# Ledger of designs, part 12: designed miniproteins, single chains, continued (3)

Each design is a single chain, and the fold is of that chain. pLDDT is the mean over its residues in the fold that is shown.

## One batch from the design tools (miniprotein)

Design m8387
Fold by ESMFold2-Fast:
Structure m8387 (fold): chain A 66 residues (1-66)
Amino acid sequence: MEEEIKKLKEDFEKVLNEGKQAQEEATRLGRIASENPEKREEALKKIDELQTELFNKMDEVIKKSK
């Protein structure tokens, strides 16, 4: 049981770190979209993809706990 908890914590920490990186990327893309209207559509699409990917990874961790 202790080993399972440690593994879950590691997996969760990895997802959080990846989420933080995705958040930083989304913030940069958002800034680009604000400064360059012509790049807005592309930037918004990338942000949406990053958010979807993050949600999928979070769901995976949650499902592992069930």
Scores: mean pLDDT 75

Design m8388
Fold by ESMFold2-Fast:
Structure m8388 (fold): chain A 105 residues (1-105)
Amino acid sequence: GAARLLRLSAETGIPAFWGEALEILDKELPTASVEYQAEVAKALATLAVRAGYELKGPLSEQLEDVLDFVEQQAPYLFSGKDLQKLLSIIDILKERLDEIKKVLE
């Protein structure tokens, strides 16, 4: 699925399929389960680490900082519609931050 594609792209450091993954997530994420949203958050955490973020403990304790870091890096990695979709995805995850943190515990 899109979350797996996003994670694979993040893990390789070469987001070859980011555009396709972002399009699918933009449509599906707002109505997705909290468990699925947590998988997307893990993929963004992988991207953050590859972009230089230092993850010093459990993601559940650092999730907001990780999402803020990805948001700050996004304009350097993405442009146009892909940037807008990524920022929308981050906003959805931030709206459900507490629920996602509980799944990550």
Scores: mean pLDDT 78

Design m8389
Fold by ESMFold2-Fast:
Structure m8389 (fold): chain A 58 residues (1-58)
Amino acid sequence: LKKYHVSVLARNKETGEEELLHYEIDAKSKEEAEKKAIEIAEKEGYEVLAVRAIEVEE
C-alpha cells in the first residue's frame, strides 16, 4: 500500500459551505485513494466537487 494525501473540494449539504477537506489514505493506487476519500466525504454529508490524490513520501 502507498500513502496518499487526498484533497477534496466539497460542499456541506446542510450549511451550503464549500470546504477543502484533506485525507491521508493508504491505497493500492491513486484512483483507489480518490474513491475512498469521496466515499468518506459523501458519508459525512458533503457533495464532492473535485478530488486530487498525491502520493506521499516519508
Scores: mean pLDDT 82

Design m8390
Fold by ESMFold2-Fast:
Structure m8390 (fold): chain A 129 residues (1-129)
Amino acid sequence: SLSDLRILIVDDSVSTRGDLIHTLRKAGVRQIDVAASGDEARAALDAGARFDVLIVDFDMPGMSGLELIRWVRRTRPDVAVIGYGGSNADPAVREEALRAGADEVLTKPASDEELIAAIERAAAKREAR
């Protein structure tokens, strides 16, 4: 159930985080945390924060979203990862996100339906582990 998932949104855009929070709350998600950078997300996870799903912008400065996805897949294989990138992103970057260990990759702006379906698929895949 979506209501049982703990989701971390990793995106440097305040507006994108706001849009995602709104969509997820409307869909029944109750546990949502945010990180403005890959470094902030990594610090939260290293401090013992637990999440079922990460939604990661792969177009972030500093620790790139791709570096975060690779690190999460190595250190937390049971966590579902959705790569969430801009429409101007190179198709090769989307393919690299999947190779890095993302379960799903979406293009901004995704519809509510596309986002929720991707979360359900990714979470179900990792629940089997």
Scores: mean pLDDT 83

Design m8391
Fold by ESMFold2-Fast:
Structure m8391 (fold): chain A 96 residues (1-96)
Amino acid sequence: DLLEKALELAEELVRKTVEELGWSEEQAKLALEAARRAVRELAESPDPDAFVARVRARLREASANDDELSEDEKARLVGEVAGVSSYLYVKHLAEQ
């Protein structure tokens, strides 16, 4: 199942990022919730390309203004990126 595989991959990417960055349980929860939400929203979206474009735009803005982002906002953004990347990758594999 595409959705289940994308969720599993997104959760693993979040776990690895949490471990690498030494994030708190609260930040880990925020990132995980954001990742799961992004995967589900992409799967249900009538325009997944527009959703991906919005996440990419927020990433570019965040990269330019990193010092202005709270740690919670960074955790949510990382979760969204993990969710988007996981969905696109699993979908790509399923189409081959």
Scores: mean pLDDT 80

Design m8392
Fold by ESMFold2-Fast:
Structure m8392 (fold): chain A 77 residues (1-77)
Amino acid sequence: MAEAEAKRAEGFAALAAKDYAAAGEHFLEAARILEQTLGPRHPEVLEAYERAGIMYALAGRVDAAQALGAEARKLWP
């Protein structure tokens, strides 16, 4: 299994457990791996960053969610 796919699976498992902070961390790791392998402007990279941001917002970590949103916007101006 590709490393990014494993991290996405871990993120969805954490989300199912209502562990939003852990889900955000796993989706962020997936986004970093996808950015390295597919390049920063691939749709899957943006989706992974957006998922991480949503998870951090659900965890109440608004500053982290805002920072990830800003990072995603730099990749997709």
Scores: mean pLDDT 77

Design m8393
Fold by ESMFold2-Fast:
Structure m8393 (fold): chain A 80 residues (1-80)
Amino acid sequence: SRLLALLRVLTLSGEIYVSIKIIEKSKDPEKIKEAMERAERALADLQSLKDKYPDDELINKKYAEAKALVDAAKAKYPEI
């Protein structure tokens, strides 16, 4: 259902935001790596929801915001 998809989008967006905060604030390379891997997995799940609901404006917006955050983090840590 769309409602369950929106709840999943909120959960995945939250996981990405928390992971990005760990990447920004941590000095531990292992924590940064684990946070990046979690963010990329959550973004992949969010992409699957976007593909299932391609015309949903809110899902598309949340995916675009999350992708921008992950892409920016990857640009700072290209080896992770």
Scores: mean pLDDT 85

Design m8394
Fold by ESMFold2-Fast:
Structure m8394 (fold): chain A 77 residues (1-77)
Amino acid sequence: GVSELIGYVIRQIGNLLDARHLGASEDVIKELEKRLEELTRILKSFDSLTPEQQEEAVKRARELVRESDRILEEEKA
């Protein structure tokens, strides 16, 4: 639901702050920003979606955050 989607947006903002704190490359920061932009587009359209589309939007948001978490962990290595 919308609460889970908002949680993913907050998590992605956290990932960006962590990346900047770690001194991640500009390319990594830009990639994380692109994923945040997609998450905000999903959030903006969410209330206009059918229940089935909302479920798919939340799944997409989850995958975006999982991939961002992976990118950030690779930067820490």
Scores: mean pLDDT 85

Design m8395
Fold by ESMFold2-Fast:
Structure m8395 (fold): chain A 74 residues (1-74)
Amino acid sequence: SSDEQQRQAALDAAGAKGQAKMDQIVKLAKEIEKNNKLEEAINSKDPLLRAAAMYVANKQGKSMEELNKIASRV
């Protein structure tokens, strides 16, 4: 049925966009780690840069409470 094909195409398109965003986040995360820019990145107005900072912080085992403390220094 056409509904199944349309649903699958929408999921594939959403997955491709999600993967592209995740690739950007991982790339930004590597730059944040390399340059020790976690605090600057988490306070950024760029939502992708903040997402990358959260990814780095989670990898480093930082709690949401510690992340909120860093963000509140703005």
Scores: mean pLDDT 70

Design m8396
Fold by ESMFold2-Fast:
Structure m8396 (fold): chain A 68 residues (1-68)
Amino acid sequence: MRERARRFAREVGLASQRTQDEATAAGLSVDERRRLMVATNKEIGEREGETFDSVAPAEVPPPEPAPP
């Protein structure tokens, strides 16, 4: 279990770093970068057979509309 979580966390970290660097180079807004990273992390989790809801090294925040 923890070995898979560690592997997942590492791949998530690497993908997030890449995604953020490329988003910055592309001139995406902060919100777009965050959404892209969340989508990438979710996709990695599913590919590894893990989900953020089940074994998330970094929990994905629930859908939250902008606060008042």
Scores: mean pLDDT 60

Design m8397
Fold by ESMFold2-Fast:
Structure m8397 (fold): chain A 62 residues (1-62)
Amino acid sequence: SKLQDWLDLVDDIARMARQRKLSPEQLERVRHSFLDHASTQLSPEDLEKVKKYLEEKVKEVV
């Protein structure tokens, strides 16, 4: 599903953050850009699920 594709991209971002050990500022830019793109493609309900999952995954790796 479209939602699952976006959730898979969140896992990719988390993996990249873990490998690169991005600064909080750099990671925030990536998150902002990602959510901006997601907001144009997903319903508000699905966007909220993606946003929550991204925040949880990012907190685990930072």
Scores: mean pLDDT 79

Design m8398
Fold by ESMFold2-Fast:
Structure m8398 (fold): chain A 65 residues (1-65)
Amino acid sequence: GKAEAEEAIKRLERRLERARAALALPGAVGGVARRELPILERRLKEAKEAFERGDYERAVELALG
């Protein structure tokens, strides 16, 4: 339902914030963050768009995928 979609989106937002913070780090950690960030940003955008349409099931799938 809506509450599950909100929680899934919040978890993805926290993951994205951690990835952004890691961009400043050298080596493998920063490298992983640079590769992961655009994927997480796209997923978050799509999940929020599904949520705004009232498609909470799809928002959860997109946020967890």
Scores: mean pLDDT 82

Design m8399
Fold by ESMFold2-Fast:
Structure m8399 (fold): chain A 68 residues (1-68)
Amino acid sequence: SKEEELAKKEEEIRSKMMKELDKKLEEWKKENPDASQEEILNKEAEFSREMGEKYKKEVEKVKEEIEK
């Protein structure tokens, strides 16, 4: 069903975004070894917002493709 297809794709997108967030934060920490705990938390929040926006756009695109 379209509902099952959407649910599967949403799960895939979520997993992808979580992995991207982790990789971005890990890479940023490697580039900024002297970063304070506060700076790390701020970057984590920034990346989380970015991934949240990408998630919404990707899900919207998938919904449009499934409905067409």
Scores: mean pLDDT 82

Design m8400
Fold by ESMFold2-Fast:
Structure m8400 (fold): chain A 90 residues (1-90)
Amino acid sequence: SGLEMTPELAELEARALAGDRAALLELLRLGAAAGSASARVALGLLEAAEKGEEALREKIEEIFEETGKEPVVSVDEVVEFIRALLAKLE
């Protein structure tokens, strides 16, 4: 079932869009718990980034290997995208 939009969720979304990293992580955790595959992948990448760039690279490579398909983007491009995203979150 879908996660209903509550005032608390709307506040988390607004804070995440404004650059609140903690709000973004909480919103992604709620989305993952509600069954969003995109939220699960995004949460995993952001949690790996918290451990360092090498952990982030390893997580991206793991996802690419698990898909069994040629990636549309490189590991370096995904690392730079996540780093740029995190730089906007204070």
Scores: mean pLDDT 71

Design m8401
Fold by ESMFold2-Fast:
Structure m8401 (fold): chain A 68 residues (1-68)
Amino acid sequence: MLTKEEVLEAAEKLGLPPELIEDIKRAFDSLGKDEVTPEELREALKKISDYPDELIDQIVEDIEKAVK
């Protein structure tokens, strides 16, 4: 499980663009919960973000590795 706080901290550490950090916040808000599976985060980001699906998949994988 990934928490909103852990994901946002990981995104900042990875140097993700501010726009993508905002998309992550919106993804959690759209799911209505503070803890998500990687699959739920990936699906929500694909709906909200302008990034390609392949890049979203890579970003979520990198976030999982950064979240301990």
Scores: mean pLDDT 82

Design m8402
Fold by ESMFold2-Fast:
Structure m8402 (fold): chain A 85 residues (1-85)
Amino acid sequence: MEEEKRRAIADLVEVAARAAQTNPEAYRSALDGAIQLGREAPFEVVEEAVKEAVERLKGSPYSDTARRIAEEVLRRMRELEAAAA
């Protein structure tokens, strides 16, 4: 179950990075989906998922965008965790 969520989050971050410049609707949908799944997963699973997405896109034109999206997802997860405390 956690492995499936990790893969789904990684896939959504990759989709968001690839769509960011060409399809704003797909970008927003994928980013929102990654955040929603992240809320249902342990933080470490989200962290590993976004690292995997960044690694997949390493050396591609999407590398910088993927890192920025990964940072945004992790920032949102930290904010949600802090708000719950």
Scores: mean pLDDT 82

Design m8403
Fold by ESMFold2-Fast:
Structure m8403 (fold): chain A 63 residues (1-63)
Amino acid sequence: SVKELRRQRLEEWLDENFGKKPLPVAGYKWLGGDRYYSTLSGETLEGKEAILDHILNDPLSNP
């Protein structure tokens, strides 16, 4: 599915770049290391899986 392919591509990006730079998605502030702040929900997220799931389940990206 399109969502599955999007997940795979984002997962590949995260495997290469996570904790090294800001996310390639708007609505997140990089706090350094594996920590990001979601301006959409006001949550601090840690780890690749948490970020991946949050992006894919973002209501603004999945109407």
Scores: mean pLDDT 74

Design m8404
Fold by ESMFold2-Fast:
Structure m8404 (fold): chain A 81 residues (1-81)
Amino acid sequence: MSEAEIEAEIVLSMALMSASVNKLIAERSEDPKKRAEEYEKAAEAFEEAAREAEELGREELAREARELAEEYKKKAEEEKK
């Protein structure tokens, strides 16, 4: 594993953590506006995770993260009514 690969793994891990935190905040919020905002942040973090996973050759993880990004974007739009 190269230094660049280690860096990408760290960024991937951080992006997945950010997505999980924003998802949790959205799910626990009673304010639709706050839920929409946090779901958008979760989707953005999953998009970043998908890009890093793709660069690392983890095609299955990249696909899963991309699907989750799309899912949370839809949830954000639903909360906006």
Scores: mean pLDDT 83

Design m8405
Fold by ESMFold2-Fast:
Structure m8405 (fold): chain A 61 residues (1-61)
Amino acid sequence: SEEEKARQLGNEALRHHGLAVYYRRLAEQYPEKRNELLAKSDEHQAKGDELRAEAEKIRAS
């Protein structure tokens, strides 16, 4: 169902946003990998934002 799809997308978005925070924190602990870890954080943040927007579109329809 559309409700199930929206819920699944919302859960995936939360997972990606959690990973974004995780990699950002990890970059503080490993300065030699900072740029690599921040890039991963940004990638997960963008993916989470995209999935959240898609879930919101389904719910608004």
Scores: mean pLDDT 89

Design m8406
Fold by ESMFold2-Fast:
Order: structure tokens, then C-alpha cells, then sequence
Structure m8406 (fold): chain A 74 residues (1-74)
């Protein structure tokens, strides 16, 4: 659905899931919308980070990935 807050909540859940495996310093997501295209961010959320061998255990839908992208691009 539609708010930046929805995307933030989903992103926080995704980030917490990657952190539960240990202290993994991932890429800086705070400013990623200035460094990557919308399509690249969407691919990262759906298919995992380029070069990251630890994929999140969540199978995000296209709609959930879109919400995260909207949050990160804001």
C-alpha cells in the first residue's frame, strides 16, 4: 500500500532480519536513492544485494519492494 511510513516499517524489518545473523555492516542505505536508480534498488530488495551472499529470508512481493523503494527514494 501507499505511505513512506509503510516502506520505512518494511525496510526496518528487512534491516533487522539481516542484523539477526550477527553484526553485519551492510551498505549505507540512508543515501542509496542518490547513488542508485529506482530499478537498481528494487532489484536489490527483491533479489538481494550485489555481492551479498546472505539473502534475507523474506520473500518480498513486488508491492512490498515498491514500498521500500519509495521510502529509500524519499
Amino acid sequence: AGTVEDGKALFEKYHAATHKAGSVYGPDFTDIGKRMSREEIFEMIKNGLPGNSKEPPFGFSDEEAEAIVRYLMT
Scores: mean pLDDT 61

Design m8407
Fold by ESMFold2-Fast:
Structure m8407 (fold): chain A 69 residues (1-69)
Amino acid sequence: SAAEAIARINAWNAEGTARGLTDRAELVRGLLEALFPERAADFPSDVSEREEILSQFLYDVALELAAER
C-alpha cells in the first residue's frame, strides 16, 4: 500500500542509509532494497532499469494517495 511504502522510505531514511549514500546507483539500490527486501535478488543490475522500476512504483504510490484523499 502507499502508506506502507512511505513507512518503509521513512524507516530507510531514519536508519541513516541515505545519509551515507552520495552515488546515484547506490541510492537507487538502497531504496529499492528497503521497499522490496524480499525481492532484492530479482532487481536488474542496470541502474537505469532500477530507476524505471522505482519511478513506476512511486507513480503508483502517488496515485493511491490521491485516490485515498
Scores: mean pLDDT 68

Design m8408
Fold by ESMFold2-Fast:
Structure m8408 (fold): chain A 92 residues (1-92)
Amino acid sequence: SEEAFLARAEALAPRGEEIVASNEAPPLTPEEQAELAALTALLGPEAAERAMRAYRVGRAFSENSEDPENREKALATTGYALYVIAQALRAQ
């Protein structure tokens, strides 16, 4: 269910936020620049930037996904990004 999905994202959010705060986001790809523009229109600039930063940190960990620790970090940062998106949409 949608509620179960959001609860799972919310459970991962504190860990994901901590990981995002302690790691540099890699530069935006051209595809990510287009996605950021679309997210800004949907969520507003603050939430869009926060979600996109979390996504980019997660992408960097997923590029070395053979390491289970990197998979866990990518999952947690994805949960945080989804939580930020969900909260911004609820605030509208």
Scores: mean pLDDT 82

Design m8409
Fold by ESMFold2-Fast:
Structure m8409 (fold): chain A 99 residues (1-99)
Amino acid sequence: SVNKLQEVLTLVELGRFEEARTLLEELLAAGEVAKGEFGARSPASFVLEEATKANPRHSFPPAFVEAAQQRLQEAGAASASELPREQRDRIALEVLQSA
């Protein structure tokens, strides 16, 4: 659900990382956003892309943004879109868990 993805982004912006992670895991399990229409874009991929893009529409906490950017550098990627979907999903969930 687009509305549920917006809820995840809002929770991340508020620093409510555990709630954001739980809702994101529910969206991934449901497969509602990721059903073939966006083979490269899961709900978790959207969170990671928003955290790491040069002009984000969301004011995420700096520590979260820095953690996401560090994970991309460790993976050798300049952007989240360069990574396989499964790796993007894992990184997004791990950053939310560690924040």
Scores: mean pLDDT 74

Design m8410
Fold by ESMFold2-Fast:
Structure m8410 (fold): chain A 84 residues (1-84)
Amino acid sequence: SEEVRKELDARIAEETARLQQRIAASPNREKILQTIQDVIDQHEDDPLLRAFREKRNLTPLEAAAVLRLIQEGRRDEIEKALAE
C-alpha cells in the first residue's frame, strides 16, 4: 500500500508540475492567478480550498493544485487563457 501511495503521489506531482509550467509560462499568468483566486473565494465552504484562501499571493504551483480541485465552468475560462 505504501508503494501504491508513492506511485499515485508521483503521478499527481507530475501532472501538477506540467500545469504549473503552463501557468508560469503564460503571458496571461496574472489574469489566470486572479481568476483562480476568485474561484477560491466563491468556494468558501470547501475545506481543501480554505487553505489556499489563507495564503498570500497564489504561486503557479498553488494555482495548478487548485485547478485540479475545481470542476466547473471557470476551468474552461482558465484553460482558454492558458491556450492564448
Scores: mean pLDDT 68

Design m8411
Fold by ESMFold2-Fast:
Structure m8411 (fold): chain A 56 residues (1-56)
Amino acid sequence: SLEETKETLSTLLRIPEEELVDAVSGEPLDLEAKKAWLSPKLGRLVSEASYKKYFA
């Protein structure tokens, strides 16, 4: 929903880029890795289209 999307975007905006590195390699996350890293938090809150709009 719109409210759930706003909460998710607020959460995403609060995550610093340094936290979006692969924990094993230490490399910055690409789109697929970002989806994998965030999917447990976001899988229920944003659609695929919304995720791509704001995080791709």
Scores: mean pLDDT 48

Design m8412
Fold by ESMFold2-Fast:
Structure m8412 (fold): chain A 95 residues (1-95)
Amino acid sequence: SLENFLKQMEEDIKRLEAALASETDPLLQAVLAREIANVKKYIEEIKKLEKDGKSGLEITRKMVLALAELSGAQFLLDAYRAGKITPEQVAELAA
């Protein structure tokens, strides 16, 4: 359901926010802050589409975009935490 999707997205954002709060590298802090803001923007757009009675197709398109953004951010954070990439490489890949 849309409610369960939004709840899961909010839980995953909390994980990224916790990572941001514990991060000391300013470049990675900037990337994480931007990615969190982008996902939050998509969530607000989804909520507005539902409130405005827009089609399931329009809502689903925004859900796909939100999930892609969040999944990309999580993947880059996990790769960085595994020592596979540098903060500079995270910034390059997130651009």
Scores: mean pLDDT 85

Design m8413
Fold by ESMFold2-Fast:
Structure m8413 (fold): chain A 100 residues (1-100)
Amino acid sequence: MQRYVVSVTVVVEEEAAEEVIKRLEEIAKKYNIPYEVSVEKLPDGNVKVSFRATLDDLKKAEEFAAEVKKAIDELKAEHPGAIKNVTILIVPASEVPGEP
């Protein structure tokens, strides 16, 4: 069976970064799936949060991505201007061998 990776990248103000991470982790725990989170401080004072979760099939990956998008939209309403950029990608696991 082909698995899918949902890759989420959020550029956010440092003060809101913990809430972004918390929301993404809560969604992953709700789906009972393994996830990875990395956090990078950017020269402009913003934080880049990279989140990756693997799901068993495309439908689950799309449902997970939709729930992530909804959570990000809610965070944008709660913290106006804090979230600068968001990228959500769904990639077949066979195409994600890890970066060199």
Scores: mean pLDDT 81

Design m8414
Fold by ESMFold2-Fast:
Structure m8414 (fold): chain A 72 residues (1-72)
Amino acid sequence: SAQEEEQKRLLERLEKLRSQLDSLSEVQLRVGLADLTATLARLRKDPRASEELIEATEELIAQIREKLAQLA
């Protein structure tokens, strides 16, 4: 379904972003954090969102926050 393909594309996007974390600037990390936080809020309200996608989004948010804390 279109929904399953959207979730798969988002998961692939999260995996790419995770692999690039060490090469991202502070500005890019902050923008990414804002975007992921908004995405997580939407996913948590969607009863069709996969648990795997929610968990992957939460883990990436935590990693970005930790990296930004190290830069502060």
Scores: mean pLDDT 84

Design m8415
Fold by ESMFold2-Fast:
Structure m8415 (fold): chain A 68 residues (1-68)
Amino acid sequence: SALEERVEALLARLRARAEADPTDVDGMGALMDEILRLMEQLDPAAQERALARLDELFRHHAALLAAA
């Protein structure tokens, strides 16, 4: 769906931002807010997939912060 594609694109941007500057809390926060707003409009199965990807991204971000 167009919504799922938008969420996927935003998740990719969030990951790229975390990799570029893991301390950019404000920039990552703004993207996170948009992702969460769009996720509310997804069907339950798509929302579960997006949540799994967010969990992976948060674990990746924590590792980047530990390395910085």
Scores: mean pLDDT 84

Design m8416
Fold by ESMFold2-Fast:
Structure m8416 (fold): chain A 59 residues (1-59)
Amino acid sequence: MIELEIEADSLGEAIEKAREKLKELGIEPVDGSAEETEEGILYTLTGEDGLEVKILLKY
C-alpha cells in the first residue's frame, strides 16, 4: 500500500497523479473509488496486483 497526501486543485488531478504513480511501478490500474472523509476526499486507486494508492485531497 502506498499513501500519498498531496494538495490537488481537483479530483481529476488527484486521479491523474495516482495513475502516474502506478505506471512508474509498472502496475495497471483496475479500479478506483472516491470517499468523503472529515479531512477531504480520499481517492483510492487499486492496481492489478492489489496494490492501493491513496490520495487525500485537502482544500
Scores: mean pLDDT 72

Design m8417
Fold by ESMFold2-Fast:
Structure m8417 (fold): chain A 61 residues (1-61)
Amino acid sequence: SGEAGFMASLSVAQAGGIPVEEISKDAEGGRRAAELALESDNPGGIMMGRFALQSLEKAGS
């Protein structure tokens, strides 16, 4: 479900220092967190960012 995507985005946001309340407002916040993780220099962050972004796109589509 879409909640799994948001849960992943919250973990990514915590790593990137993004306020969780911004993500909880709408899906755009979660997508932004995922994009920031993709720009990080750690493989784990990039992987989680990709997964969260893909899950969010599926939920929106």
Scores: mean pLDDT 59

Design m8418
Fold by ESMFold2-Fast:
Structure m8418 (fold): chain A 83 residues (1-83)
Amino acid sequence: MKVTVRNLAGEEITLEVPEELTASEIADLLYKHNGPVNPKITKSDIEKIVTELLEERGLKTASGEDLQEVLEEATRKLLQKYA
């Protein structure tokens, strides 16, 4: 499926991803796009944020609209912490 990821520089990237992603896979995706923008960001920190967001939703993996919402909320939390 196609998802839109916004990085900390405000750049929007459209990516083709599997229909369902784990917290680790979502964290890897966000790290690939945000790590070059701010080298203080670690994949472990992103994975923790994503895991907490999935747990709040009662989810183990994210797909469709849940995946897009988790990507957007994780980016917002990263902006609050690192911007």
Scores: mean pLDDT 79

Design m8419
Fold by ESMFold2-Fast:
Structure m8419 (fold): chain A 85 residues (1-85)
Amino acid sequence: SPLDELREVIEEIEEKLKEIEKNGVTEEKIKELDELFRRGQEAAGRVYEAGLFEAHPEEVQELLERYEKLAKRAGELKKEYYKKQ
C-alpha cells in the first residue's frame, strides 16, 4: 500500500542517516540520501492521492512528523558538509 511504501522509505532514510552520522559524510552518501528523500516525497504524494490521510489520520501524521525530523537532520548534515568544501 502507499502507506507501507512511505513507512519503508522513512525506515531507509533513518538507517542511511545513522550510517552517515556514525561513519562520516561523503558526496556519494549525500546523493543516496537525496534519492531516498525524492522517493519519500513520491510516497507521501501517493498516500495523499489514495485518501489515506482522511482514512488513517493519526498514522499518516506520525509518519509525516518522522519524515520532517529526518529532513531537518539531513539538512543540518548537508550544511556542515558543504561548509567544509
Scores: mean pLDDT 85

Design m8420
Fold by ESMFold2-Fast:
Structure m8420 (fold): chain A 68 residues (1-68)
Amino acid sequence: MISEEELEREINIALVRMLVAIYERSTTDPAARQALRAEGDRAIDRLEKGEITFEEAVNEIKAAYDAA
């Protein structure tokens, strides 16, 4: 069975994926949407590897959206 800590990490990853999807749908420029998706995928990969925190992943995606 998955540990409580690992379950929390999976939930955090799912929340980050959802945030990326929301921002992507809210972006009117197709090029900006592609950039957001790329930054989202990178943040999720780093979060999955334990290289960044949930807060750091959210902040990176917010920064990408702000730049769009």
Scores: mean pLDDT 78

Design m8421
Fold by ESMFold2-Fast:
Formats: C-alpha cells, sequence, structure tokens
Structure m8421 (fold): chain A 98 residues (1-98)
C-alpha cells in the first residue's frame, strides 16, 4: 500500500539522518516526491534537490530529512487524533524554523 511505502521511506530517512548520510537523505527525498507527486517530471525533482543542497548546510539537510520523516509517521499513526497530529506538526515546523 502507499502507507507502507511512505512508512518505509520515513524509517529509512530517520536511519540516514542518524548516520549523517546526506546522499541517502537526498535519494529518499527524491523517492518520496516521486510517490507523492508522480506527475512531476524527473528534471524538476532533480532541480529542486540541487537547490536544496546549494542553499542548505549538511546539518540543515539532516534536520529537514528527520522532520519530513517524523511528519509522515505522525500522519500515518491511526492511534493519534487529528488534533494531536496538528499539534505535533506545529512542533516539527517550529523545530525546522529554529
Amino acid sequence: SMDEKLKKLAEELIEAAENKDIETIVEKLKELIKLLEPSTPEEEIEKALKELLENHSDEEILKHGKAVAKSILIKLSPELSDEEKNELGKKIHEEIKA
């Protein structure tokens, strides 16, 4: 299912972030974009990822990858209410901005 693929990508993003593996984070973000936006041309995805790498430090990319993974896992958690998902999403967004 789509949810199983997203959960696996989120888990792989967390592992890559823990290992400080920037290359794997970029690869998994590319796979995520392809799953969520399959009509987006490959060239546009590659351009967006290149701009991410040019405008962000390794530490910021690690932080973003981990935040994206957490956001996916929160959305896929059936045990959380919509209100709890919104509150956790706000906290992740605030952590990214800091």
Scores: mean pLDDT 77

Design m8422
Fold by ESMFold2-Fast:
Structure m8422 (fold): chain A 73 residues (1-73)
Amino acid sequence: LEEVAALPEEVRRAVAEAVGAVQRELAPEFPEASSEETVEAAARALAEGLRARADASPDPAVAEGLRLLADYT
């Protein structure tokens, strides 16, 4: 989060949009993240989704920001 905040505003917006999209995609699969196991599974899925979007990103700065977030998830 701290390293993402240091990125240019345009890159931060793109990263935030990608994170939001991954969270929306995963929300139906983990609607009640009440157990520790469910929370851990959701966090792992989010990290994998962020890395996949980083690999697909045409902007290297956005890709780097997404990988940083995945590492902290």
Scores: mean pLDDT 67

